# Designs tried in a protein design run: designed miniproteins, single chains, continued (3). Part 29

Each design is a single chain, and the fold is of that chain. pLDDT is the mean over its residues in the fold that is shown.

## One batch from the design tools (miniprotein)

Design m8982
Fold by ESMFold2-Fast:
Structure m8982 (fold): chain A 74 residues (1-74)
Amino acid sequence: LSKEKKEELLKEMLEVVEKSVKEKKSPQETADEIAKIMKEYGYSEENVEAWKEVFSHLSNEQILTLLKAELKAL
């Protein structure tokens, strides 16, 4: 992905996580929504599965922190 497309993806993932925190969704539900978005952006099945695995072991607040850090690293 281009830097611009990766920034767009990270911002969309952040919106999902913020909504999940507000609506008190499970981390698993958050991970599933993020995985769907990543697939739509053309990530490989292996990359999507790896990120889904990481996210499913984190709280929504931890996912939010991780995504904000990734956005800053761009």
Scores: mean pLDDT 79

Design m8983
Fold by ESMFold2-Fast:
Structure m8983 (fold): chain A 107 residues (1-107)
Amino acid sequence: MKVEIDEETLEILEKAIEYIKERLKKGQLAVDEEVLKQIEEELEKIKKEKTEEEILMAKVMGLALAMKAAEENPEKPQRVLSEEEVKELEELIEKVKEFIEKKKKEL
């Protein structure tokens, strides 16, 4: 709805990145498969109306939600991220972090 990237939105993204990094450091690579699939489907739908940067931010938020869902519901079907997926996630986090830093300098 709002295309306003304010300081609060950037703070929420930074918290999501910190959460993911903590999970990775602890070796807690579990993600909720249903949440992850729903996020991937929603991202495909919005790709035509959103910038690439907004899509990358949404991916980080979606992964944080999938990890949180796995932590809150350990009895539900969960998938462990592969080494390749962890590497892709780390690259995604770096790209989003650079975008956050750039936006903070413009604010």
Scores: mean pLDDT 76

Design m8984
Fold by ESMFold2-Fast:
Structure m8984 (fold): chain A 82 residues (1-82)
Amino acid sequence: SMAAQKAEAEQAIKALADTTSDSVNAALHDPSKLDEQYAKVEAAAEALRKLGAEHPAFREQLEAAADTALSAARSAKEKIKA
């Protein structure tokens, strides 16, 4: 059902936001893990884009969430690298 697909999309978006926050905080605590933590956000964002391809009705929302997560991760990476 569309309601089930919406719930799945909303849960996936929340999971990506949580992963992004956790990865940024981990990289701030240990900058030597910056590339590893950034790669985790990239992988999670890619998974969200694949979900968008499977659920075209929610593709725009899922792609926007992936872009937001990657932008936040890139901003954090620049600050940590100095």
Scores: mean pLDDT 85

Design m8985
Fold by ESMFold2-Fast:
Structure m8985 (fold): chain A 66 residues (1-66)
Amino acid sequence: MSTEVTLPASLSGTVGQTVRGTATVTQDGESFETEVEFVPTEAGTYTLRLPRGDGTYSTLTVNVSA
C-alpha cells in the first residue's frame, strides 16, 4: 500500500479570518481532496501535520498577520 499527501508549500492568513488550504491525498491510485480550515486568534507561524501512511508526516506552514 502507498499513500501520498500533497500540500501547498505555505499559506497566508489574517487574525480573526478563516485560513483554508486544500490537501490532495492519493492512496492506491485513488485521489481525493481534503480541506483544512482554522481561524487564527494570534499572529505568528502555525504548523499543521498530516500523516503520509509511512510513519512520517507532511508539514504545512501558515503565516498569519495581525
Scores: mean pLDDT 70

Design m8986
Fold by ESMFold2-Fast:
Structure m8986 (fold): chain A 99 residues (1-99)
Amino acid sequence: MFPGVNLILIVTDASNKEDVEKGKEELDKLLKENKDKPNVLALAVANNPEAKGADEAIEEFEKIAKEHGVPVVVGKADVITGKGLKELMEKARELAEKL
């Protein structure tokens, strides 16, 4: 549980460039709308970890969160199999506890 933490969760299909671009726009918007809230944490997940766009999506989401000065966990996961997802959620929890 994350008492007092405002979590922003973005999940995008890394195999779809338009979905990644929409995810970036939504992340930027949510960070702006939550600028006055304490303890904001972003978690951005690039679904389809084998897609060619997955590493680029990770770098772009991390850059957006860093531009807003918000702690971020970014990574690849397969949301159908759950591979990588538990590890990303655990990293987000640990980072939230340090806020």
Scores: mean pLDDT 77

Design m8987
Fold by ESMFold2-Fast:
Structure m8987 (fold): chain A 88 residues (1-88)
Amino acid sequence: SSDANLVRNIKESLRRAVEEGDEFEKDIAIALLRMAAGIYKIIAKKTGRESDERLAERLLRAAEAAEAGDYEKALEILEETIEELEEE
C-alpha cells in the first residue's frame, strides 16, 4: 500500500542516518515522522477510521522515541507499523 511504502521510506531514511551517524539526516527523518504523524492525525479526524488513528499514534511514538535518542525503539515501532499495514 502507499501508506506502507511511505512508512518504509521514512524508516529506511532513519536507519541509514543512524548507521552513518549523520545528525542532519537524523533530524530530517524525525521531521518527516512528525509531519506524517500530523497529516494522518488530520486524516483520522476526518475519516473516523481506527486504522488511520493507530497509524498517526504509531508515527508520533516513533518520532518521540527518535527525538529522545532511542533510535532502536523508533525503528522497531516503524517496522511493526509496516507489518500491520501489509497484513491488511
Scores: mean pLDDT 86

Design m8988
Fold by ESMFold2-Fast:
Structure m8988 (fold): chain A 75 residues (1-75)
Amino acid sequence: TGERRAEAAQEILDGSTLSHAQLAERYGLSPATVRRLTEALGTLTGEKLIEALKELGVPEEEREKLAKKAEALRK
């Protein structure tokens, strides 16, 4: 579900030691979805990141919060 995608994104940003496969198992996602989340959170900023999170199924209320957290971690 979207909530599980938001939870996975939070754990990625918190510096998870889990592999993409382990995160996928934990949150009921595909490894491809976890890989796309990790890449978007690590490489995109602003509106491009929010749009990527939307396409990856992250709930609207979580998108801006996650985008701001990702940007802060890269500064």
Scores: mean pLDDT 81

Design m8989
Fold by ESMFold2-Fast:
Structure m8989 (fold): chain A 88 residues (1-88)
Amino acid sequence: EKQKIIEQSKHIAKLIRDLLLRSGVPEKVAEEVKRKIEEIGRLIAEGKLSKKQQSEAASKITGLSLRLIGAELDGDSEEATRYAEEFI
């Protein structure tokens, strides 16, 4: 169901955005990452991404989450910001 995919992507985007903010990433960059994740969810809901593209997107989002956890543990906001900018 398209609406459920959109809602789930918005929820994930908010969680990642909140993690970015806790890691010291500027709000403007954190909001841009959030918008990119929401856009990916919309494209999936509209059937515009192949299964391979969906898997690649999921891997990138998972990889970003793990890197941000590492940066938060290190207290390295510059590293967290760099990972966010590499995602967008």
Scores: mean pLDDT 83

Design m8990
Fold by ESMFold2-Fast:
Structure m8990 (fold): chain A 91 residues (1-91)
Amino acid sequence: MMEQLEREIREAMARMQLAVAEIAYKNIKPSLSEEERKELDKIMEELRRAVERLIEALRAGASEEEVERLWEEVKKLVDELDKLIEEAKKK
């Protein structure tokens, strides 16, 4: 069982990860092709849903193992998004 302070910190970290991703996407979006925009929009939707699921789990008092699994999903999507944004910048 995770302490309330630790849950609050984890929620803040998840929200920060999403906010950073949103800012990065917003900044690159005007220079993207229509196809690149569709691909990044899809990943952004998946990331928003993953963050929502993580926050719900934290608020429901989910186990540390479940929180870690959901956090790994968020991290994977952030890494995928970051890679695609960096590739788009190289054009």
Scores: mean pLDDT 83

Design m8991
Fold by ESMFold2-Fast:
Structure m8991 (fold): chain A 94 residues (1-94)
Amino acid sequence: MAEEIERAVEEGRISVEEALELALKHRLDAVGAAEARLLLGTASDEELALVERENPALAPLARLHRERRASREEILRFLAKKHKASEEELERAL
């Protein structure tokens, strides 16, 4: 994300959603867009893997997010099977 966008979010001048739209409008490549979404907490597993490969400074954070996401998904799948509930019902309860 551009430093100017980061400062605007920190100063409360724009929302996190507006910051994401501005970052995408700056025609970030796939890596830059993935880095922005990692910082906003909205990155996909594919985007986290891309950051891990291309940005060594953010790779530990991307790995941590992937590990935590996988663990949560595994827990939800286990509980859904054990209790015959849908994953959507369990996510609403949590």
Scores: mean pLDDT 64

Design m8992
Fold by ESMFold2-Fast:
Structure m8992 (fold): chain A 75 residues (1-75)
Amino acid sequence: GLEKLKELFDKTLELEREIMAKSPRLTPEQKQRRLQAAEDTRKALLEDVENDPSRLPTYLELAEFGVELAEKALK
């Protein structure tokens, strides 16, 4: 359900924070902007699913794919 989507989004955000921490080319301001954008996107997608539950299966697949990509980026 929605709880699974929240868990996947939280995991993606945590992995994104680790990727950003290991990225020497980004300034602290650029890192903060990207993390804020990720948090804003997470909130918008969760609100969208709450308003239209038919989108949940698609968002779950996308979130799982996002986790896989983030984990690969961390090696």
Scores: mean pLDDT 79

Design m8993
Fold by ESMFold2-Fast:
Structure m8993 (fold): chain A 98 residues (1-98)
Amino acid sequence: AEEAREAAERAEEAAKKGDGKEAGRAASRAGEAADRAAESGDKEEAREAAEAANRAAKAAAEAGKRNPEDAISATGGAIAAIGGAVTAALAAGEKPAG
């Protein structure tokens, strides 16, 4: 979950600076971290990673709106982050209760 959280923070910082390319890159990393958290078998880690990936996706989408030149990179990152978030959320919801 820490890797996904750090990636989300990086995406939010890049979005504040209007850097859609970096926001997209960070969002992609958050999605990948969420996918790994889903595979870990830790329901709480998967849930936290899903939340972080959703934050990263939102940040990348906002960055793409502010800088249309970066829109493709920002949108790609947001889609990757959403994919990871969905995978992690499903893993968190479908894992057996401990």
Scores: mean pLDDT 79

Design m8994
Fold by ESMFold2-Fast:
Structure m8994 (fold): chain A 67 residues (1-67)
Amino acid sequence: MSEEEREKLIEELVEKSIESLEKYGVDRNEARKRLEEVVKKNKDKPLEEILEAIDRESVRMVIEAQR
């Protein structure tokens, strides 16, 4: 996988995560901000770790929205 393909895959996953989070009552702008920040902090890590970090932040936002 090229670095460009990797960045595109991450961006597509972020967009899909935002759509899912919005269905759980998370504000779209807040979801985007938090997920993009997570990606930025983990940019130099293996793809698997970035995907795990996105999932972890998404789960946290869902839990917060369900309270």
Scores: mean pLDDT 80

Design m8995
Fold by ESMFold2-Fast:
Structure m8995 (fold): chain A 69 residues (1-69)
Amino acid sequence: SLVEAAAAKARALVDAMLAAGLSVDDVLAALTRYLAEVDEWLKRDPEAARAMLAELQRGAAEALERAKE
């Protein structure tokens, strides 16, 4: 349940980031903030942190590609 909750939260953050049409700088700033949250999850549940990080990495890559144009 914690793994599912962390992955769902990361997905929601990614979806919000993509929908907002953020600039490259905004995406990088958001990623920095989200990495701090991954660190918080790592202290509780490493599997949940891993799931969250995987979703954030995927979403950040997509957001950066969109931000280039």
Scores: mean pLDDT 73

Design m8996
Fold by ESMFold2-Fast:
Structure m8996 (fold): chain A 60 residues (1-60)
Amino acid sequence: GRLPPLTPEQERLAREVAELMRKQPDVAARHKAAADFLSRAPLSGAERGTVGMRARELVD
């Protein structure tokens, strides 16, 4: 499905996660870095999912 519209703060977090992922050498390291970042962010589980999907879209 289409991602819901992100808040400016969520879009900023997605951009930060995407930049962090781009710096990682492989897919496993990218996923770990994204998960570790999002686990520390002040987001609900659903918001973490949405931000994570947006970050992957920005990397790809």
Scores: mean pLDDT 77

Design m8997
Fold by ESMFold2-Fast:
Structure m8997 (fold): chain A 74 residues (1-74)
Amino acid sequence: MVDEVIRKYAELIAKEYGITDPKVIEAIEENIRKKLTPEEVAEIQRLLDQGVDPETIAKRLYEKRKKEAEELLK
């Protein structure tokens, strides 16, 4: 289940950059998996336990990363 969230998150990043190659998307998935903190993994598990769709969770992670990038530019 966490793997499906990571896959959907990788698909969102790939779409942003116009990437359609499944092998490149798989590499993005592996990079995301290595960079996820224990706190982010726990949050994903919590949302999955509450029945939140993997796609919805992936969108939340994507938007959180965008907001974090905006805060770093302050």
Scores: mean pLDDT 76

Design m8998
Fold by ESMFold2-Fast:
Structure m8998 (fold): chain A 84 residues (1-84)
Amino acid sequence: AAEAAIQAARDALDAQVKAGEASLNQHTERLGREVARSLAADPEAGRKKLAEMQAEIATRQAQLDASRTAGENAVKALEDALKA
């Protein structure tokens, strides 16, 4: 049934987004530990690294959000195609 195909696509998108969020969280933890070590050794270098970390996390979050939106648009297109 068309509804089953749409639900499978939604489930796949949800799983992909959750995997992306988990990956981003692991990366954030790793960068956080690295920034903490840098701040302890050299506060000036550590502050620069913190700013770079914040910019990188913001970029990766924006990419994840864009991927989610693209996936939602693809599911909507599939719904429209199957119901048309």
Scores: mean pLDDT 82

Design m8999
Fold by ESMFold2-Fast:
Structure m8999 (fold): chain A 80 residues (1-80)
Amino acid sequence: MDKLRREIKLHEKAVENLGVMAEVAKDPDLLKRLITAANQLKSSLEGLKKEARELGDTELVKQADANIAKVDALIAKIKA
């Protein structure tokens, strides 16, 4: 339980940091790398969501879903 909560919190911070990098990045190659990082982060969050669901922790499932949505929005913004 504590490990899963810590991992989701770290992913929340990673999403925030990735968003900041995307706002200041002007290099197309850097933006491509950020999209790759965002997709990897999304995969990790989907795995954590599955684990939270199996544990019956509805709050952690919602937190994972919220962060997945933020990653999807970030990828869409970078691609636009």
Scores: mean pLDDT 82

Design m9000
Fold by ESMFold2-Fast:
Structure m9000 (fold): chain A 99 residues (1-99)
Amino acid sequence: DFERAVELLEKSIEYAKKGDLRKSAILYSSAGVLASSVELSPEQKKKFEELSEQVYKAEIEADPEASVKALEKMLANPTLSPEMKAKYKKRLEEAKKKL
């Protein structure tokens, strides 16, 4: 159910803003699992992407140091696609600006 995945992403954003990055990550992961179990329309994919961006921005704002460490670890993964590498590099730059 896409609506349930959206609800979990919105809760993930709320917990990130509260500084509970662990709970935020668990909710985000659960939303991703639900979204992957259903074939999403282009509009649903765009909404999921927009909410995912909000989760990352809230995490960076709450703990930029932890976000930098996590992003550097993700960028060290050799199986990362070029698109994911570009996305994580941009987020790393945003996180470093908050230090």
Scores: mean pLDDT 80

Design m9001
Fold by ESMFold2-Fast:
Structure m9001 (fold): chain A 120 residues (1-120)
Amino acid sequence: GEKIVEEIKKKFDEAKENMLKNFENMKKQIEELIEQAETPEEIEVVREQLEEEYKRGEEDIKNFKEYAKDLIEKVKKLNPELSEEQIKEIEEYVEKKVKELEEYLKEVKKELEKLIEEKE
């Protein structure tokens, strides 16, 4: 019951932490590229790189959603004793984690776009 819910939440916390670290690493990489860019052409290459990395981040979040959905379905099948309330708690927890990841990725993109604008 409660133990399985907490174990599932911990798995989602770990997955989220790994994704946030990847987004932070992407941010640092793009920041370095912005600092090194000296021409308008180089700045455009950095903008293209940011758009590609942002799309990859969106795909990673989509994959996280699919992973979470599959895990919840498996948990339901293997633990028929779980209440509807407990399943809803897990689903709401996942939705919260997804929203936090989406908001962070958007914030990172906005900050990097501002740095690119300031470099011009």
Scores: mean pLDDT 87

Design m9002
Fold by ESMFold2-Fast:
Structure m9002 (fold): chain A 70 residues (1-70)
Amino acid sequence: SETAAVIEEARAYIERHPNADVAAVLPYVRVLVASRSREEAEMAKALLFLTLDASGPGDKTPLLEELARA
């Protein structure tokens, strides 16, 4: 599915950019939160936590808000 492709792209991006800016990853996070399938929700949660951990020292509040919606 397109959602699965976005998940893989997000993972690859985070792996290449361990200091990824929050703003750069937010579009991927929003797609993952919107997926709503159980399998995709589990993958989305894993990627959301990975994104939070990998994000640079900037404000992570937008990512936490997306996690709260998931």
Scores: mean pLDDT 63

Design m9003
Fold by ESMFold2-Fast:
Structure m9003 (fold): chain A 76 residues (1-76)
Amino acid sequence: GQGTLTITLTNTGSTDTTYTVTIRDEQGRVVATSELTVPAGGTKTLTIPGLPSGTYSYEVRDQNGNLVDSGTVTVP
């Protein structure tokens, strides 16, 4: 099957920040990369439809290249 992956980013900083989100499949292949500008103190959601069922890893980097979040998510 195919489903939708949703990632919510919250910017707890005092300045609008552009994040780069990289999504990898179970084999470590990059399946999506997106840039998302989140306003200071704000929250934005990234939605990626049409992904095959499976476990994905995500990595979030700020505009200076610092790793700010990472994890795994399962598309049913």
Scores: mean pLDDT 82

Design m9004
Fold by ESMFold2-Fast:
Structure m9004 (fold): chain A 81 residues (1-81)
Amino acid sequence: SYLDKALAAIRAGDLEAFARYAGAAWAADPSRAREDGRALATELIKLGRPAHAAAVMGAAELLLETGDVEAAVATLRRGLA
């Protein structure tokens, strides 16, 4: 799944691949944005990246409010910078 690929990218430190696969997961099922976002944020917290975890949850919240996957991914990318 795209979620599994995003989790693998986080563990590899590949933030570009992470944002791409997270966006693909959100595009496939926007209704799961918060659930999938929590899984990604939990992994980031385990890796000592709470600011990146906050960025993921902010992007997931934006997606649930707007339905705009591109805006959510852009918000995530800014938070990962």
Scores: mean pLDDT 86

Design m9005
Fold by ESMFold2-Fast:
Structure m9005 (fold): chain A 99 residues (1-99)
Amino acid sequence: GASWYYLHQGRRYEREGLRAASQGDLDTARRYFQQAVDYYQLAVDYARWEGDKQTLEDAQAQLQRSQDMLDAVDQNDTDRLNAFIARANDIAARRAALA
């Protein structure tokens, strides 16, 4: 359904935002985190319409995290941004180890 597509797009833009933030490009990171927020909001709205409770819960959690990432960029909170980057790198490393 549409909710899955929007959830996937949100995750893509969140990753690009974290990559830009890790390079110190906060203007690019802000744009990508805003795109992630917009796509996760669409994922929430469509999951509610579709009755997909699992996708709704996942989309709501990711929406909140992307809003927190956007807030961290807007506040120039380097410690919070570094914590998000470290978590993303840990998840990527765990996924690579399972492949």
Scores: mean pLDDT 86

Design m9006
Fold by ESMFold2-Fast:
Structure m9006 (fold): chain A 91 residues (1-91)
Amino acid sequence: NPAYEEAKKDFPNLSEELFEELWRLYVEGILTGPELTAILRLVNGETLKDQEIPAAKRALQKLKKYPRTMALLEKELQKSPVAQANFSRIS
């Protein structure tokens, strides 16, 4: 999938399993494009722009219904203090 390959290039250090789960939720229409991008940037340890925070909050609320995806996300957050700080801003 060309769209998957292009998106993955921006997040080479993220867990493949987490990226695949988040991408699947996007393809299934559970996450919107902005929600997927915001949560990927958050977990990648990137500082979110103020305009991305509402999308990240919506993504997080949706992901709470998917315990396995949340466990993968929490594991990834432990790798980066910046990602942990980002998570605190939307929790």
Scores: mean pLDDT 83

Design m9007
Fold by ESMFold2-Fast:
Structure m9007 (fold): chain A 80 residues (1-80)
Amino acid sequence: SVTFTIVGKDGSTVTFEAKEDGSLSVVSSSGFSEEQIEEAKKAILELAEKLGISLYELGKRMQELGPISLEELLKAVKSL
């Protein structure tokens, strides 16, 4: 499994775990609302689908690059 972190404008964070079986779960969060966490999760799923890569592969790349903002994640999905 791999973990990666999404950050909000106010320093809010959510950390996801992606497993080789394709599952995506929330490990921890601070400051994000339930709606923001769900929005981030849906964006991650959509990004992997549009790029044609597994959630595990996307998670590995996000872990290596370090934390990405929710705004940047949402823009990436909308641009594809």
Scores: mean pLDDT 86

Design m9008
Fold by ESMFold2-Fast:
Parts: C-alpha cells; structure tokens; sequence
Structure m9008 (fold): chain A 96 residues (1-96)
C-alpha cells in the first residue's frame, strides 16, 4: 500500500501550486531529482524513471499545466526510493 504516500506527495504539490508557490515546487522537484541521482539504494532503472517523470513534472509546472505536473509527480513517486520521497515530502511540507 504505497498509494497513500504517493497521494500525499501529489496533494502537497497540488496545494502549493494552488497557493501560487510554483517556484518552491520547482525548487523541491529539482532537489528530489538530485536526491534520486545520488541515491545509492536506487537501481539504474529507478533513477532513469524518476529523472524522466520529475523533468516532465517541472516542465508541466513551468507551462501552468498543474494537473499533468501532479500526475508526473505520482509517476515519479512510484519508482522513487523511500529516502527520495521523504526528502521531497519534507521540503513540500515546509513550503506550505
């Protein structure tokens, strides 16, 4: 049951975007992208999948497509390690 945690991260992103805090969302998505790259517990496939979806999420935020941004964050979270997800969640919660 990882879905509840993925939904929590996705809803934090949506909440921040609705508050007009898109620069903070981009900052934390970039931090999560770097954490995923540097994560020794992540497989090469997990790193590639997380990087792909987080880059798409950042692009969607920049384009004002918040529904796509939230969905890309959900997809990234499905492949992320728990450490990378905890890092992203803590940053997003602090920005709210």
Amino acid sequence: GSDAFIDEVAELVRKLLEQGKKDEVIKFLNAALQAARDDPAASPFQKLAVEYYLKKAIEAVENGDFDKAVEYVRNAARFATQAALDTLRAGLEKAV
Scores: mean pLDDT 80

Design m9009
Fold by ESMFold2-Fast:
Structure m9009 (fold): chain A 67 residues (1-67)
Amino acid sequence: SEMDLLKRILAKELAELGVPLDLSRLSDEQFLELMAGVAEASKIPDPEEKERAIREVAERFLKEHGI
């Protein structure tokens, strides 16, 4: 599905930032929550601050949902 493709794309991007997560097992609601946080962080114009913010969003999501 399109959602599964998006989960794979985001997982690859997060892995490149050093936060490997298995997103294939997330519910659509959990995935959209993670996507919203990553999208917000992605608006940061400084590349280093953006990467740090995305990493922190992903790590917080992992801690809250145990993935």
Scores: mean pLDDT 79

Design m9010
Fold by ESMFold2-Fast:
Structure m9010 (fold): chain A 72 residues (1-72)
Amino acid sequence: MSLAEQLAEGLRRALPLARQRSPEAARFLERGLRAAERGDVVTALRYASRGLRAMGIDEGAELMERLAEALE
């Protein structure tokens, strides 16, 4: 599976929990999922970062941002 496909699956699995905990985070992860489904890994990682930050998972958000920057 491509990185984009793996990221899409991960985001799809995270969405139910995000919707339960933070509607703001869910909105970012939904946008990230759409980007990943299009093969746009950089945009997907940036939205994943914003979703994680909205949930207070700052270390995860920083990791996603660094990965997006490295792939540009």
Scores: mean pLDDT 84

Design m9011
Fold by ESMFold2-Fast:
Structure m9011 (fold): chain A 101 residues (1-101)
Amino acid sequence: DAAVEAARREAEELLRQVEEAIRQGDIERALELVREAIRRGVRLLNEGNYEGAIAYAEAAIRGAELIIEAFPDDKEVQLEADIYIGIARIIIGLARLLASR
């Protein structure tokens, strides 16, 4: 499915942008990109593109994990990133549940 493959490529590109923001020390940009991955995942979930939703949610989890590892002394950033991991896991669970219907 061309739409699924496009979503996977775009999710991978967004994760690369998170990695670049982390390299530059741009915490705000890294968190913004993780939020964007979550927003795109929710949109794809609502459109019935469950594989695309999972791809963006997985990118959000990995991006948030990288932020936590890169900024270990920033408790607010760690809390926000942990919340995003939780939201992304819910997206994956819901996508799998809806795909099984």
Scores: mean pLDDT 90

Design m9012
Fold by ESMFold2-Fast:
Structure m9012 (fold): chain A 96 residues (1-96)
Amino acid sequence: SPLQYSITGFVLQALLSELYFLVKTNASVEEFRARIEELKEVIRENFPKELAEEFERKLDSIMSREINTEEERLEVVDEIKKLVKEAMRKHKELVE
C-alpha cells in the first residue's frame, strides 16, 4: 500500500541518518555492521522477495569492501543511500 511504502521510506531514512552519525562519532565496526543488518531486515520484511534479494546481493557486495577508516565508511554509507533510493523507486512501481 502507499502508506506502507511511505512508512518504510521513513524508517530507511532514519537508519541511513544513524549510519552517518555512527561514522561521525567513530562508532565500532560492530555497531556499524549491526545497523546495516537492521536496514537489511527492514528491506526483507517490507519489500517484494525479488527486490529484497537484489538489494541484499548489492549490499553484501558493498559491505565486502574495507571499512576501517572514516573515509571508507562514508563511501559505503553513500553507496547504501543510493542503493536504498533505487530500491524505493523500484518498490513504488509495484505498489501503485
Scores: mean pLDDT 83

Design m9013
Fold by ESMFold2-Fast:
Structure m9013 (fold): chain A 89 residues (1-89)
Amino acid sequence: MTLEELVAALEEELANTDNPTRLLAGEMQLAVLYRELGDEERAEEYLARARELLRQLGIPEDVIEQVLELVRRGDLEGALRLVRETLAA
């Protein structure tokens, strides 16, 4: 599977889910993947969507900025861990 095929499959999955945790994980992953493809505009679009969903989930603004900084650096595992820990508290 090419990176472009992975992006297309993930976008289709996100269009067919209403699970907020799956939506958030997918939006953060798409932000990283679009940056790797050199599409900075689409990457920022998915980061903006992730920011809004994090706010809707009740994540504090300072934690949102930490999560998005991890995503910008390509640290998806760190971003997902921080979200899980915050929601479990």
Scores: mean pLDDT 81

Design m9014
Fold by ESMFold2-Fast:
Structure m9014 (fold): chain A 66 residues (1-66)
Amino acid sequence: MRAAVDALVEETLARLRPLQEALEELKAKLPADSPEYQAAAREFQDAVTEEMEELTAGLEALRAAA
């Protein structure tokens, strides 16, 4: 169970990593108040929320299977 939990967490972080890297690249190239940067930051926040919901569902499925 614990190893499967760790795998789900790692997969979640792996999916968020490219979005985080893209946001950091935009931060380096654009001012923080640019519409493009703000839009990317919002997309990242939305993606984090969705991934946390999927992680919760995955953890519940593992608990039900155990």
Scores: mean pLDDT 79

Design m9015
Fold by ESMFold2-Fast:
Structure m9015 (fold): chain A 81 residues (1-81)
Amino acid sequence: MSVDELIAAFHASHPDLSEEAKAGAERVVRRVYEETGDAELALAAGLRFYDAYTRRGASVEEAEALALEWHRRVVERRAAA
């Protein structure tokens, strides 16, 4: 699956996102997938963005930072194990 297919699938599942929030989610999914090659981890990071933005009232920039920090902690824990 290409990263563009992952991003399209994420947007199709979250149609209520603003264009700015969709761009933020795209950056998160793309970055995680390009760093790891892990489609499930990339989508999980996108969901962390979505939850922060929609459920916690975070800004697009704040939600992006939270999702990428979550991803970094997951990678660090896997490296330590």
Scores: mean pLDDT 82

